# Ledger of designs, part 111: designed miniproteins, single chains, continued (3)

Each design is a single chain, and the fold is of that chain. pLDDT is the mean over its residues in the fold that is shown.

## One batch from the design tools (miniprotein)

Design m11851
Fold by ESMFold2-Fast:
Structure m11851 (fold): chain A 72 residues (1-72)
Amino acid sequence: AEEEAQRLADRVYRLAYGSPELGKRLLDEIEATGSPETAAAARQGYDRGVARYKEKMEEIKKKIDELLKKLQ
């Protein structure tokens, strides 16, 4: 069902946002066993999660660099 595809996409998105590696593992399982619709939704969730992960890492790196300057 559409709702199932959206639920899996959201799960992949959140997992990839926290860990792209774990998100990819879940995406691979869904692509191997799910319907084409579910696989497509999961792929979109993964891509969005990874994009947001990269944005967050840039922000975190900047904050870490600022903190390291204060410690030295």
Scores: mean pLDDT 81

Design m11852
Fold by ESMFold2-Fast:
Structure m11852 (fold): chain A 115 residues (1-115)
Amino acid sequence: MKEIYEAYRYLQEGDFEKALELAKKIAETSNDPAEKALAYVIMAVAYHKLGKTEEARRYANKAAEYFEKADPKSPAVLLLSFLLHVDEDFREWVRIAAELAENEKARETLLSLLP
């Protein structure tokens, strides 16, 4: 959980390469589908900001897939809810991820997270 918030901060500061490095580590090592989904959102937005559209789409689709598997009681879901309510940048990043999602189910899943 602490590492996912650190990856989020790097993304917010414009350090897209550090955000990617940390988010990739979280996606590879976490056993929590919600934490993996948050890491994939960070990766999708970072790749989008770096102009890597195909990578951005791939990770946006993965984010949606892993949110479908998420336990609503996970601390990562609580962090997601908090960020969606207090942070306009995070809301915009979820909107970007939804727009990048190639399949309709993935797009609908990501849009359903927005307040």
Scores: mean pLDDT 79

Design m11853
Fold by ESMFold2-Fast:
Structure m11853 (fold): chain A 67 residues (1-67)
Amino acid sequence: SAQQQAIDQQVQAQVQAFLDQWIADAIANGDVDTARAYLNVRNNANQDYIKKQREKSKKLEEKLKLE
């Protein structure tokens, strides 16, 4: 249903926001392995949502690879 789809997208957005924060914290602490693990979870959380967030994920991966 449209209501269920809206709830799913809201939950995915919230999960991505938390993961983005955890990735940023790990990068700031120089913990590349933890940042990479969270990035992988983020990228696999929802296939439809990920398609829309691909460019943001690429930017995070570039920051991770610099370390």
Scores: mean pLDDT 72

Design m11854
Fold by ESMFold2-Fast:
Structure m11854 (fold): chain A 94 residues (1-94)
Amino acid sequence: DMNQIRQDTYRQFRQGFSQITTDDQLDVLRQRVLDAVGDNQGSRNQFQQGFSLLRQGNRDHALDLVRQAIDQLTTRSQVVRVQRAVRQAIQQIR
């Protein structure tokens, strides 16, 4: 179910954002997620804006953009790849 995996991915971003305390940790998440998104320009742009807002301390607006970016992922494989990227980033920053 693509809707379920999108929701699970969003929850992992919310959890990850709460654990990011440094720019280096944010860069790990940013790099892995953007690599996972590939050529989806709309999703890439929204993720990039979301990460920029998180760096500025605007967590709520960042999460809104992340939700929109996830909704623009049209294939199950893309959503799975992004979910894996978030999980790996969270493990790496610990």
Scores: mean pLDDT 87

Design m11855
Fold by ESMFold2-Fast:
Structure m11855 (fold): chain A 85 residues (1-85)
Amino acid sequence: SYTPEEAAEKLDQLKVGDKFTLVDVTPENAFSLAEKATELQVGVDAEYGDIHLKNVLLSLAISEILEKVRGKVEEINFTVTYMPE
């Protein structure tokens, strides 16, 4: 499990098929991860409760879940589906 700041530091080391859990996610602390994910064009499957997103950009998955929950999210589960190059 990673905080958004820890995930941002390790994101370029991830490979397709890797699973990770993001913990203690807020709009504020997710910003650096979303920027890094956009730069690297990371694609994921994402799961939070009844929310299941398939083959979306990681930055969009985070944004959609945070918007729907309207605040802090304790845990989001991801599977990496796309890493360009």
Scores: mean pLDDT 81

Design m11856
Fold by ESMFold2-Fast:
Structure m11856 (fold): chain A 60 residues (1-60)
Amino acid sequence: MADIEAAVKAAAEAAGGTVKSVRVFEDNGIPKLTVQIDAPSEEVYDKAVLAAAEAFRAAA
């Protein structure tokens, strides 16, 4: 799980976002993600969220 959290954080930050928190956990064997991102603009926020989601899907 730490590897998935690191990948999500790196992807979001590469898109220009600042990751405040990231948590990957299992619920009935299904991996779930909670992430909190700050960004200087809505456009950067959308890119960071998309990058985080793509990294999570690739790593999970």
Scores: mean pLDDT 78

Design m11857
Fold by ESMFold2-Fast:
Structure m11857 (fold): chain A 78 residues (1-78)
Amino acid sequence: MDAKIKANAAAVTAEEVFELLSHALPDAFADEAEARALAERIAAYVRAKPPTSRDELTEIPGVDTTVASLVFQWLRER
């Protein structure tokens, strides 16, 4: 497991994920509530189980390959 991903994952908040999704995928969500709900699910999942690959993130309801790749890369770069 990437130690940097594990450390970054433990500190992830729903607000940070929402900001990431809003900046990178501004047209992907019908409304802010949908984007925030997805961000909360991603943050909770990532904190509980730091991902070892982008494909693990697609197990989260509402996360497609684009969102999974974006979040995984963001966790690696922090």
Scores: mean pLDDT 76

Design m11858
Fold by ESMFold2-Fast:
Structure m11858 (fold): chain A 72 residues (1-72)
Amino acid sequence: SSSQKQQEQERIKQAEERGQKAMQQVLDLMAKHLGKPMDEESKKEALKEFMDSHPTEEDFGLAMRELLAQQA
């Protein structure tokens, strides 16, 4: 049955889309939190450093929540 493979591919796609959206929000919040916008190259470097730490989805969510809490 190909149904299981299709469901797995769809879940992966949705997870990637959510991850990309959340990551962009984190990068924007980081730039804003630091008091000045970073250029795109600096944002990519920050993203690579974050990803190099191999964060779990939970770790990413906690980091985003912490950044949002600092945004008051």
Scores: mean pLDDT 61

Design m11859
Fold by ESMFold2-Fast:
Structure m11859 (fold): chain A 95 residues (1-95)
Amino acid sequence: EVEKEIEELRRRMVEALRKAGYSDAEIADVLAHLDGNIERIKKAYEEGDEKFEEASLLAHISLTLLTADSVEARQAGIRMLDLVEKKLKEEKEKK
């Protein structure tokens, strides 16, 4: 289900951010902004949009954060761009 797929991606992002040296407070800020934007992305996905691959979903979340009114949300989006690039490289290296 879409909810489980999004929650799994959210969990993996938390782990990636921790491994990259982000503080618990910074991770909490990213999650708070993602929760609002994930609901928008989930709705669009369930309205018959094609399923996103992990990197595509992360890119959409990052773009949504970058276009937000909040400075904190835009900063979170910038930080997620590095994660998106890393995920795209990992996917390209697979068989």
Scores: mean pLDDT 58

Design m11860
Fold by ESMFold2-Fast:
Structure m11860 (fold): chain A 97 residues (1-97)
Amino acid sequence: EELAKKVREFALSPDRSAEAVLEFIDSLTEHPLVVAPVAFNVADLLYSEGDEEGAIKALAIGVAMLTPREKRREVAEKVLSAPDYETAVEIAKELLF
C-alpha cells in the first residue's frame, strides 16, 4: 500500500530521466521481487487513467528492479525512450525474457 503510493507519486513527477529512476530505486528498501509487481500494477493503473508518461516511468522501475544492478541504467533508458506505453511493454518483455 505505502510502496504503491510512493511508486505512483514518483511516476507522476516531471523528471523522466533514467538517473531519476535509478535514484528512486536506490531509495527503496523492499526486495526487487516485491517492488516489480507493485510498479507493474501502478503502470497499468496509470495507463488506464490516461497518464501514458507516468505508466512508462512506473514500468521502467519494475523492469530495472528485475535486472542486474550493472544493467539497470541501460534498461531504464530503453523503457523510458519508448514513444508510447504499448511499445514500452514490448521492450520490457524483450528485456525480461
Scores: mean pLDDT 83

Design m11861
Fold by ESMFold2-Fast:
Structure m11861 (fold): chain A 70 residues (1-70)
Amino acid sequence: AAATEHLRRAAEAAKNGDVDGAIQHLVEAVKAGADPETVLAAAKLYISPLLTPEQADRVLAAVEEAIKAR
């Protein structure tokens, strides 16, 4: 439940151009025990298309670092 809510908030932040908010919510999803492959897939397939390539790279790097840190 908590992980799903963080993914929803990440998508909402990305749609509003809030890259830092999207990163924060994706990182919280990882910390809440979401499957790393699911979070990475959500970031690549649903979040990244809403962002510039540079913003998408920042999001993916932050998610990968959060996965390594857990």
Scores: mean pLDDT 81

Design m11862
Fold by ESMFold2-Fast:
Structure m11862 (fold): chain A 80 residues (1-80)
Amino acid sequence: NPLEIAETLLEQGKYAEALLEGEIQDGLGSICFAVGMYTLAIEHYETAITIYRMVLEKSEDPAIRARACRGIGYAYEGLG
């Protein structure tokens, strides 16, 4: 489960690795949308948004926060 992986990484202080899990889900959402797998695309985008929000709650690093905010924007654009 990507959410459980991200949560474990955040508990270990591995914010960049948790953020990467969100970015992977965002990319999978985009691929699924492009091939017409809309339900699966939505699930991946929603998972990405959840991970990005968890990262923002735990990390005060401006670079990590900026990447998470950008990822949320891309995921919502994909859901739009």
Scores: mean pLDDT 88

Design m11863
Fold by ESMFold2-Fast:
Structure m11863 (fold): chain A 88 residues (1-88)
Amino acid sequence: AEEKSRELFVIGVQVTALELRRAGKISAEAMEAVIDVVNEAYRAGASVTEIGNKAVEKAAQLAPEAAADFAERVKQHVHTAESIRALL
């Protein structure tokens, strides 16, 4: 249940980074770096909240103008993941 919630959260964050790149709001380098830190944190067993915090921090470092929008979307993914975990 928790593992599936974490996996779906990681996918959601990665899709969000890709969508922001396709919209021209972040660079390809920023998108790749966010995806890399999310995957590393996931493999290290980090919680949904910890993975989200690392993703938001990396986005703020590389794409400060898009950081607020990215943070809001990640917060929504955290809420969705916690809701899925509660149902399973």
Scores: mean pLDDT 83

Design m11864
Fold by ESMFold2-Fast:
Parts: C-alpha cells; sequence; structure tokens
Structure m11864 (fold): chain A 96 residues (1-96)
C-alpha cells in the first residue's frame, strides 16, 4: 500500500540521519546524505510514481543502507557509496 511505502521512506530517512550524525567516516556520512536525499525525492514525487516503482527503489535503498551498516572494509563502503550515487541519479532522471 502507499501508506506502507511512505512509512518505509520516512523510516529510512530517519535511520540515514542517524548514520550521518553517529559516523566519523566521510564516505559513510556522504552515503547517508545520498540516502536521505533519495528518500526525500521519492516522498516528494510519490503521487507521480507507481507503487511498484517506489517499492523497487526502496528495496535498493534499504539494501545500500544494509551494506553501509555492515561494511567491514573501506572497499565495501566505497562500493555502497558508488551504488548510492548511481541510484540517486536514476531516481532524479525518473522524477525530472
Amino acid sequence: SKLQLINRLIGLSLRAIGIELDSKDPIKIETARILQESTLLLLRNIDKLSESTVNSFLDKLEAIEDKVLNAKTDEELKQAYKEAVKLKKEIESLVK
């Protein structure tokens, strides 16, 4: 449902803010900021997007969040950052 998607987006946004505030790693901070910006883009455009599209992007954003939280090496964190940058560009292209 649309309400469940909105709740997931808000939850992800709040968790990403938490990652940014708690982290000292610049790549982790930047990745968290990209997750926040991406969730806000989806929330702002939720009435313009199908539920399946929002769900697909949410699943990918949550997967990136999981990678950031579980990263054990700088390489894993850099990979999560690259995925976040790419995904944000895809969302921006779709909503513009």
Scores: mean pLDDT 90

Design m11865
Fold by ESMFold2-Fast:
Structure m11865 (fold): chain A 79 residues (1-79)
Amino acid sequence: SEAEALDQEAADLLSKGYQAGLTEGIDIGNQYLQQAMDKAQQAAQKLKSSSESQGALQNAQLLVQGVREAMRKAYEEKE
């Protein structure tokens, strides 16, 4: 439950990071993505298996990279 709450906070921060990146600038978006990683790391620390913790952190890193790439593509639109 505590790990689930932290994962939900991380997911919310990923969404906010994408929106802020598009509306307030990439630097502000990246600040939210860093906060999302911090929450994901806290959630992973609540897992009892080191392999589960490593998998969760790797998944969080991939999600952050996905949001960064989505922001980059949005900024490459010339309209």
Scores: mean pLDDT 81

Design m11866
Fold by ESMFold2-Fast:
Structure m11866 (fold): chain A 79 residues (1-79)
Amino acid sequence: METFPATLEGARKALEAGAKRAGVTASDGAYESIYNTVKAAGHDTIPLDAAVATAEALKDENGVIGPSVPRPPAAPAGS
């Protein structure tokens, strides 16, 4: 299984690969969500499955992940 380093470049590559697998378009702002979540959890790597799940969670109805989406992959929508 593909893994990426827990760096900004690694998060960008992970989100790009995850978004490609999920069939969505990812913006530069979206990978910061993955990076911050992984870093906060104390992980040194980002698995492709986590990137795919993040891409699926962050996509809008047009299959696009915008930089203004405030939702991290580990948190459910709203309360």
Scores: mean pLDDT 67

Design m11867
Fold by ESMFold2-Fast:
Structure m11867 (fold): chain A 70 residues (1-70)
Amino acid sequence: AAEEAARALRNLARTLEAEGRPELAAFARKLADQVEAGEISPAEAAERLRAHAPDDPRLQAAAHELLGLA
């Protein structure tokens, strides 16, 4: 679960960086590091993504994917 969630977050970060959204990419990478370290659960990472940009449909979809991995 944690490894899968961290991988999903790193893939999201690459997509965001390619689309010119480096601050959101950095945020996604930070969440991936925290999940890998056991500091937060995949569910907490999903909540933080959703709260960070609640009007962004891509981040909302990514948060729902992470909840499925929790």
Scores: mean pLDDT 80

Design m11868
Fold by ESMFold2-Fast:
Structure m11868 (fold): chain A 70 residues (1-70)
Amino acid sequence: MEVIKVELDLSEESEEKFREAAKKAAEKGGKLEVILKPSEEVLKRLGLTREQAEEAGRRAREMAKKVEEA
């Protein structure tokens, strides 16, 4: 079973890339793996610094780990 990986930078192209990757995964009977990698330009548009984005990511990982342990 093939795993189709797609990296999304949260730009306008991200939705189209996601749809194309989902189509390929469905056609090949594989799984879709989504990786979120916001670019510095996206972070600036959101008014976030790299440190704020890293802190948000750290909190999200801690919450995900607690959910997995539950």
Scores: mean pLDDT 67

Design m11869
Fold by ESMFold2-Fast:
Structure m11869 (fold): chain A 75 residues (1-75)
Amino acid sequence: TAREQENQNMLDRAKKLKEEALKALKEGDILTAEIYLGMLRIMRGVAKLTGDEELYRKLNEIIEEVERAIEEAKA
């Protein structure tokens, strides 16, 4: 459906933000990675407001991966 395509586009966008965050961490730029994490958290908030539980769960998984990578980079 059109809504499934919109959700897939949002998820693809989130995956690209994750890739950029991980790239920033490889370059030693923790601040830039935290900015991308902030963008991902805004997207998760939008998914919660629209009531799409499946999209919310998938975005939360991506966010948790980025949060763990940032914490490992700080250690």
Scores: mean pLDDT 86

Design m11870
Fold by ESMFold2-Fast:
Structure m11870 (fold): chain A 77 residues (1-77)
Amino acid sequence: SENFEHLEKVIKEELEWMERNFSPELVEAAKELAEKLLEIAKKWEQGIAPSQEELQELRELQERLGALYLEELRRRA
């Protein structure tokens, strides 16, 4: 799908930007979230809805990334 290919490209470019600007720990958390998001997006393209367990894992990854991002901002202030 053109939409999925575009999403992959945008995520790759964002991760490359983050690698230049943030800590390795924050970048690793962002990569884990990106991987899970792409897995879910690919399944949805195939007509497979994400499970409640997959959505919970996605939320937990988002919360972890958010916490690490706030900590990074605090260290730079």
Scores: mean pLDDT 83

Design m11871
Fold by ESMFold2-Fast:
Structure m11871 (fold): chain A 100 residues (1-100)
Amino acid sequence: SNYDKFEELMRELEKKLLESKSIEEMIENIINFTKKVLEELDLSDEEREKLLEALKKGEEILNQYKAGKITTTEAFEGIIEVLKILSEVRKSLKEREEKE
C-alpha cells in the first residue's frame, strides 16, 4: 500500500508537471509532492533521509532560480537530480513491498 500510495502521488505530480506553465511552478510541484510523501507514507529511516535531501535540494533550486542566481538550464539539471533521488525512494518502496 505504501508503494501504491507513492505511485498515486507520482501520477498526480506527472499531471501537474504537464500542466505547469513555468519552471518555477514545476519545482514548486516537485517540492509539494516530496512534502506529501514525507507526511502520508510509512517510510524507513533511509527513505526519509533521501526525501529530506530531495526537499532541501528542491527548495535551494527554487530559491536560487527566483533570485536569478542560476539559469533555466541549471534549474533543469537540479530538477533531474531531485527526480533521481525520488526514483531511488520509489525503488526502495517497491522492494520493501515485494518482501511482504
Scores: mean pLDDT 86

Design m11872
Fold by ESMFold2-Fast:
Structure m11872 (fold): chain A 72 residues (1-72)
Amino acid sequence: SVEEKIEKLKEELKELEEQLKEIEREIEELRERIRRRGVATPEERRRLVVLESAKGLLKAAISFLESLLEKL
């Protein structure tokens, strides 16, 4: 049923939004640690790149699903 598919997409959207919040928290915590120390390690710089990339992908996926739900 179309209603069941919409429900499933809404659940997926909620999961992606929760993942985005977790990634954003990790970025903030890591940036705060770097700020307090005044220098980023190579590992921390690499981790930030990975987290920022994941954030970008999650935002794109959320926007796509929101657009899809608006058209249904």
Scores: mean pLDDT 87

Design m11873
Fold by ESMFold2-Fast:
Structure m11873 (fold): chain A 64 residues (1-64)
Amino acid sequence: DEATRLARAVRDALLSQGYPGMVANAYGELARDLTRREGADAALARLESLLPDSVRARIRELLS
């Protein structure tokens, strides 16, 4: 589903940029929760406002 897809993309993007697993997992769960409550587009916009450009670019790549 959209929530699981975004959560995995966020987690994997953070891991690829050298973030610790605990941090990557926390943002992945935040992405899942936000998507279920607010929808995927709103969740992605909020996450992108919190994350650096390199992570945002990787999330977009993984969602393609």
Scores: mean pLDDT 84

Design m11874
Fold by ESMFold2-Fast:
Structure m11874 (fold): chain A 71 residues (1-71)
Amino acid sequence: MEKLEELRRLAEEAGRRNPELKEELMRTEGLSEEAANWAVLGLRAVELYGRTDSPEKAEAALEALRKELEE
């Protein structure tokens, strides 16, 4: 539960920080606001993880994403 709550908060923050992408996903894909928040988080995670080739780099990418969304 705690991990899911953490991810949900990150999704909400990702949507808040990327309002144009969130609105576009809601308009073009018919997603709810909550689903669009998760989609934005997923797209940002894929972008950061796309160049990781080790668990250490993947963890660093996740921490970078968290830092970006908390700021």
Scores: mean pLDDT 68

Design m11875
Fold by ESMFold2-Fast:
Parts: sequence; C-alpha cells; structure tokens
Structure m11875 (fold): chain A 94 residues (1-94)
Amino acid sequence: SLLDLLKEALERYRELRELSRTDPEAAARQAIELLNELIAKLKDPKLVKAYQNAKERIEEIVATAESAEELSRRLALLLGQIIRDLEDLIKELE
C-alpha cells in the first residue's frame, strides 16, 4: 500500500540521516537511489514533483559542497526536512 511504502521510506531516510554523519557521499548516493525508487512508484504528481525537487537539491549539495563536513551538514539538514514532511504525510494518511 502507499502507507506501507511511505513508512518503509521514512525508516530508510532515518538510516540515511545517520549515515550522512559518517559517510555523507554514500548517504547522498543512497538518498538519490531511494528518491528515484519513490518517484517511479508514486502516482501523486505533487509528491513526485516534491521528490524530484529534493533529488535536484541533493545533487546540487554534492556538486557545490567544499568539504566532507559541509556535505554532511547540508545533507543531514535536507534529510531532516524530508523526514519531517514524511512523518506529517503518514500522520495525515493514518
């Protein structure tokens, strides 16, 4: 179901946020992979656009971060925003 998909995605984003503190490059790569998976599976055009925008923001962070520390900080902040938005969406669907 959509709700099960979103709950699984939430858990995976929480793991990626933790990974971003120790291996931000791997976290960024895996976050893009998860966003691509969600974009392919979701039918809601508004949610698809939001995840496309999130993917572009991660790609920009990877391209423009001047250090691993900056990449980690910026990626953790963006992943935190995605997590909060997902928690709110799941709560509305329950």
Scores: mean pLDDT 88

Design m11876
Fold by ESMFold2-Fast:
Structure m11876 (fold): chain A 88 residues (1-88)
Amino acid sequence: MIQERIKKLEEEVAKLEAEAQKDPSKLPALAEALMRLGQAYAFGGDYDTAIKKAEEALKLYEQANDEEGVKRARTLLKSIEFMKKILG
């Protein structure tokens, strides 16, 4: 079920957040995990939480000057916002 996937991704994000506080080399992995978590929430119909997770990933990519990551995060945000308008 989508709820089980979300729970596992939240646990992964929490671990990576703790690791990134001590080791900035973990920030790209954290951003990727936040992208997956955002996608999972969107698939589950929780668009507001999905947007928040994608925005967190976007900020991390911007801080890292990762232009490809920024582009992917912005694309995900637009997709979620579009789904929210269509599906409610």
Scores: mean pLDDT 85

Design m11877
Fold by ESMFold2-Fast:
Structure m11877 (fold): chain A 94 residues (1-94)
Amino acid sequence: SNAEKFAKERKTADEELASILEDEIQKLRNGEITVEEAVERLKKRIDELAAKLSPDVADYLKFRRDVIEYIAKNKSEEEFLKWMEEELKTLKER
């Protein structure tokens, strides 16, 4: 079914997204990059991933990208980092 195909492709996208988030979280925790630099890097890496996937999964990733940017712009640095760590945990549990 289309739902099963989407679920499988989304699982692969979630695994790749988790890897991207984990890398940027580690750089943020180590003080190697700023939140603004992390958002720019995340947007680029997510857009590159989305370009390789089916339209429905690409739209899902772009939505995730937009949420990341929104949280970074509208929350504190501490809230952003904590939210990113919880998102990573959720992605790894799928």
Scores: mean pLDDT 85

Design m11878
Fold by ESMFold2-Fast:
Structure m11878 (fold): chain A 84 residues (1-84)
Amino acid sequence: VSQEEITSILQECVGKAGSSNPTYVFDHYVKPKIVPTKNVEEVLVQLNNAVEEVNTASPNELNQKSDVEKIARCAYNKLKEAFE
């Protein structure tokens, strides 16, 4: 699985989140944790790690946890469907 394919799916999910700041959440918490891999399972682990990092962030940065969860869930479902 290429980084371009992963980025495209994540960008679609960011757009569907409908929050006031989904792009910031994607760029700051999600995108830096995703690396190119041939295994969809590795991408799912990276998404889970990104959600966990937001959960452990300081309170002044934690207000976007729900957006990260929505993006991660959307990306999980789309990646699973795209690579079946």
Scores: mean pLDDT 58

Design m11879
Fold by ESMFold2-Fast:
Structure m11879 (fold): chain A 95 residues (1-95)
Amino acid sequence: MREKKIEATREILEIIKKGLEEGKSAEEIGEEVKKYLSKYPFLSEEEVEEIARKTKENIEETIKTYGREETILAIELQLIPDVEEAQRRWEEYKK
């Protein structure tokens, strides 16, 4: 169960990171997440819509507060399973 939750979260974060790197809006990224989740047979359409909406809102708020580049870095650090690699990436950003 824990592994499946990590995998699903990782895939959503990968979609968000890729969308931000491609210059997509939070709305476009939310739609990508919705499309991805709509393929899961255990999620209702309403649940998928709610997750996509929250994802969009969180992206908009984070970009407004920190900017796109720092938002991408924050997601990238969350995608790194190794703490040492995450620390190394953070140090690269600080240069």
Scores: mean pLDDT 72

Design m11880
Fold by ESMFold2-Fast:
Structure m11880 (fold): chain A 100 residues (1-100)
Amino acid sequence: EKSILSLPLVERKKRLEALLDSPNEEERLLAIRVAARLAVYSRSAADRIIGQDIIKRVLDDPETTKEELDLIKKTLLTALDSEDEEVRNRALSLLAALPQ
């Protein structure tokens, strides 16, 4: 949903996990996109942890699709160009965790 980021923290986590577990690829891609952005760009440590947990779950799944992996890589590579050193450091750490 367009309003995921408007949800309270607990409901946001639950919603992202539900979307990731969806049989609908577009819903999984939405969850991955939101999670990747939260992991590197959010000023909230709790939101970054939620995003990182979702990304880690996707990366640990050997059946992750190329489209899902490419979305994560694209988001992280874009974050490397950030003026914010902490954003760049988070992106580097997550890229180093990629299985490929």
Scores: mean pLDDT 78

Design m11881
Fold by ESMFold2-Fast:
Structure m11881 (fold): chain A 77 residues (1-77)
Amino acid sequence: HMSEAAKEAKEAIEKKDYAKFVGILLDHIARMLESEDPEEREKHRQTALEIYDIAYEAGLITKEQYERMKKELEELF
């Protein structure tokens, strides 16, 4: 149901390896922004959204931050 990248992000939080968690998130956002292929862009967008869901469920971001971040990712080209 979740991507492998989202699973790795969740495991990083469980281990309190927040540097790894942030690295995974930023890597997928960067790949989304750098992708010229719409299918690859959407794949990385969906992965970043899954990682935001994990961050919110773990209490790392507020509901307002979560909703804003999701909207910003969805509105990007």
Scores: mean pLDDT 81

Design m11882
Fold by ESMFold2-Fast:
Structure m11882 (fold): chain A 57 residues (1-57)
Amino acid sequence: MLPQEKIKLILLHFQKNQSLTVKDLENLGLNGEKDIEELRLYVVENQLSVEELLKQL
């Protein structure tokens, strides 16, 4: 799983910009499909909005 700090940065980027491109993920230091899938699973497993996830991090 991605470190909590990286997940938090990604969620903050999405909340601030309302978009999350592959280029944005690369700029945040994510390496390909594995890290993207880990983030997706984290969101699904918690069944929470971006706002609620940020409160837990």
Scores: mean pLDDT 65

Design m11883
Fold by ESMFold2-Fast:
Formats: C-alpha cells, structure tokens, sequence
Structure m11883 (fold): chain A 89 residues (1-89)
C-alpha cells in the first residue's frame, strides 16, 4: 500500500538521521538534521497525494523521533555519569 511504502521510506530516513544525530556533537547541526529528515518524509507523503496522511505521518514520526532522541540522550547521560563515577573512585 502507499502508506506502507511511506512508512518504509520514512523509517530509512529516520534511521540515517538518528545515526547522524548520535555522532554529531553540535546541537545546531543536530536540529538541522532532524528538520531535514522530517521535511523529506513530508514530501514523500505529499508525493503520494494524501495531504492529511502527510500531516499525520509527519506528526507521528516527529513525536517518535523526539522521544527516541530524548530517551537516547538520557541513557547516554546516565551512562556517562556512571562511567565517570567508576573511574573517579
């Protein structure tokens, strides 16, 4: 289905963006990567000819991506804290 194709393509875009964000130390560049990925997903949905689906997919993917980034950042911060405490003695 067109929706399944959109989901598959969107997942690949998010996966690449997530990899770039994870290794990018500059917060401004991280934001730009997120915005570009979301814009690309929206364009794919618009190309499918469903504007409501385009907005829905963008909103859902944006929410998922933001939550993933937050959860990963929290996990990395907690892991770094634990590692530093172990090394400090």
Amino acid sequence: SMREELVEKAEKILEEAEKEIAKEPDEEKREKIKLEALDEIEELAKKAGDEELAKGVEKAKKAIELKKIKDREEALAEGKKAHEELEKK
Scores: mean pLDDT 70

Design m11884
Fold by ESMFold2-Fast:
Structure m11884 (fold): chain A 87 residues (1-87)
Amino acid sequence: MSPVEREILALVAEVPAEHRLYLGIAGQELLDLVREQERNGTLDLEAIRAAAEAVLATIRRLFPDDPVVQAAMERIVALVLAHAEAL
């Protein structure tokens, strides 16, 4: 397991159990996008940032009154973006 995957799982563990699967899937899908682009030699940071913003907009729409879930997803997005920018 990569350091980024471990940090994402730690952040997912901080939210109530009923939201962990959704946040875990969203974070993993965003990380998989970065990995696929890196593997194909087509790393597009603007596309990754756009995907991250779309995930955050979805979380804010689905959980408008849940600051813990929103903060956890913002931290997951920040980790994935930092990982992509370091490539």
Scores: mean pLDDT 80

Design m11885
Fold by ESMFold2-Fast:
Structure m11885 (fold): chain A 99 residues (1-99)
Amino acid sequence: MKEEELKKKLAEIREELATSDPSDPEVQALKKALEQDEKEKSLKNIKRFIADALVERTLAQPPLDAEQLAKVLERFRKLAKELGIPEEEVRRYEERLRA
């Protein structure tokens, strides 16, 4: 995946997090942390940070209905595939999101 496409994808993930609960200060804090990490760390480090942040954000939310959970999982799978995260790690994160 091209670096330009990865940057666009990271921006889309930030928008997705904001859309999930735009008035939530935790969502805003997570978005800010993602932007700061992007400036400071290498692209490889950002990949794992994004995955962890998305999982933690979902676990911190009120219980998701089946439709909301499916959308989060779909978004996460697409992100992980584009970032080249191994399928085994993706499976572990999905298990955490469903727990």
Scores: mean pLDDT 62

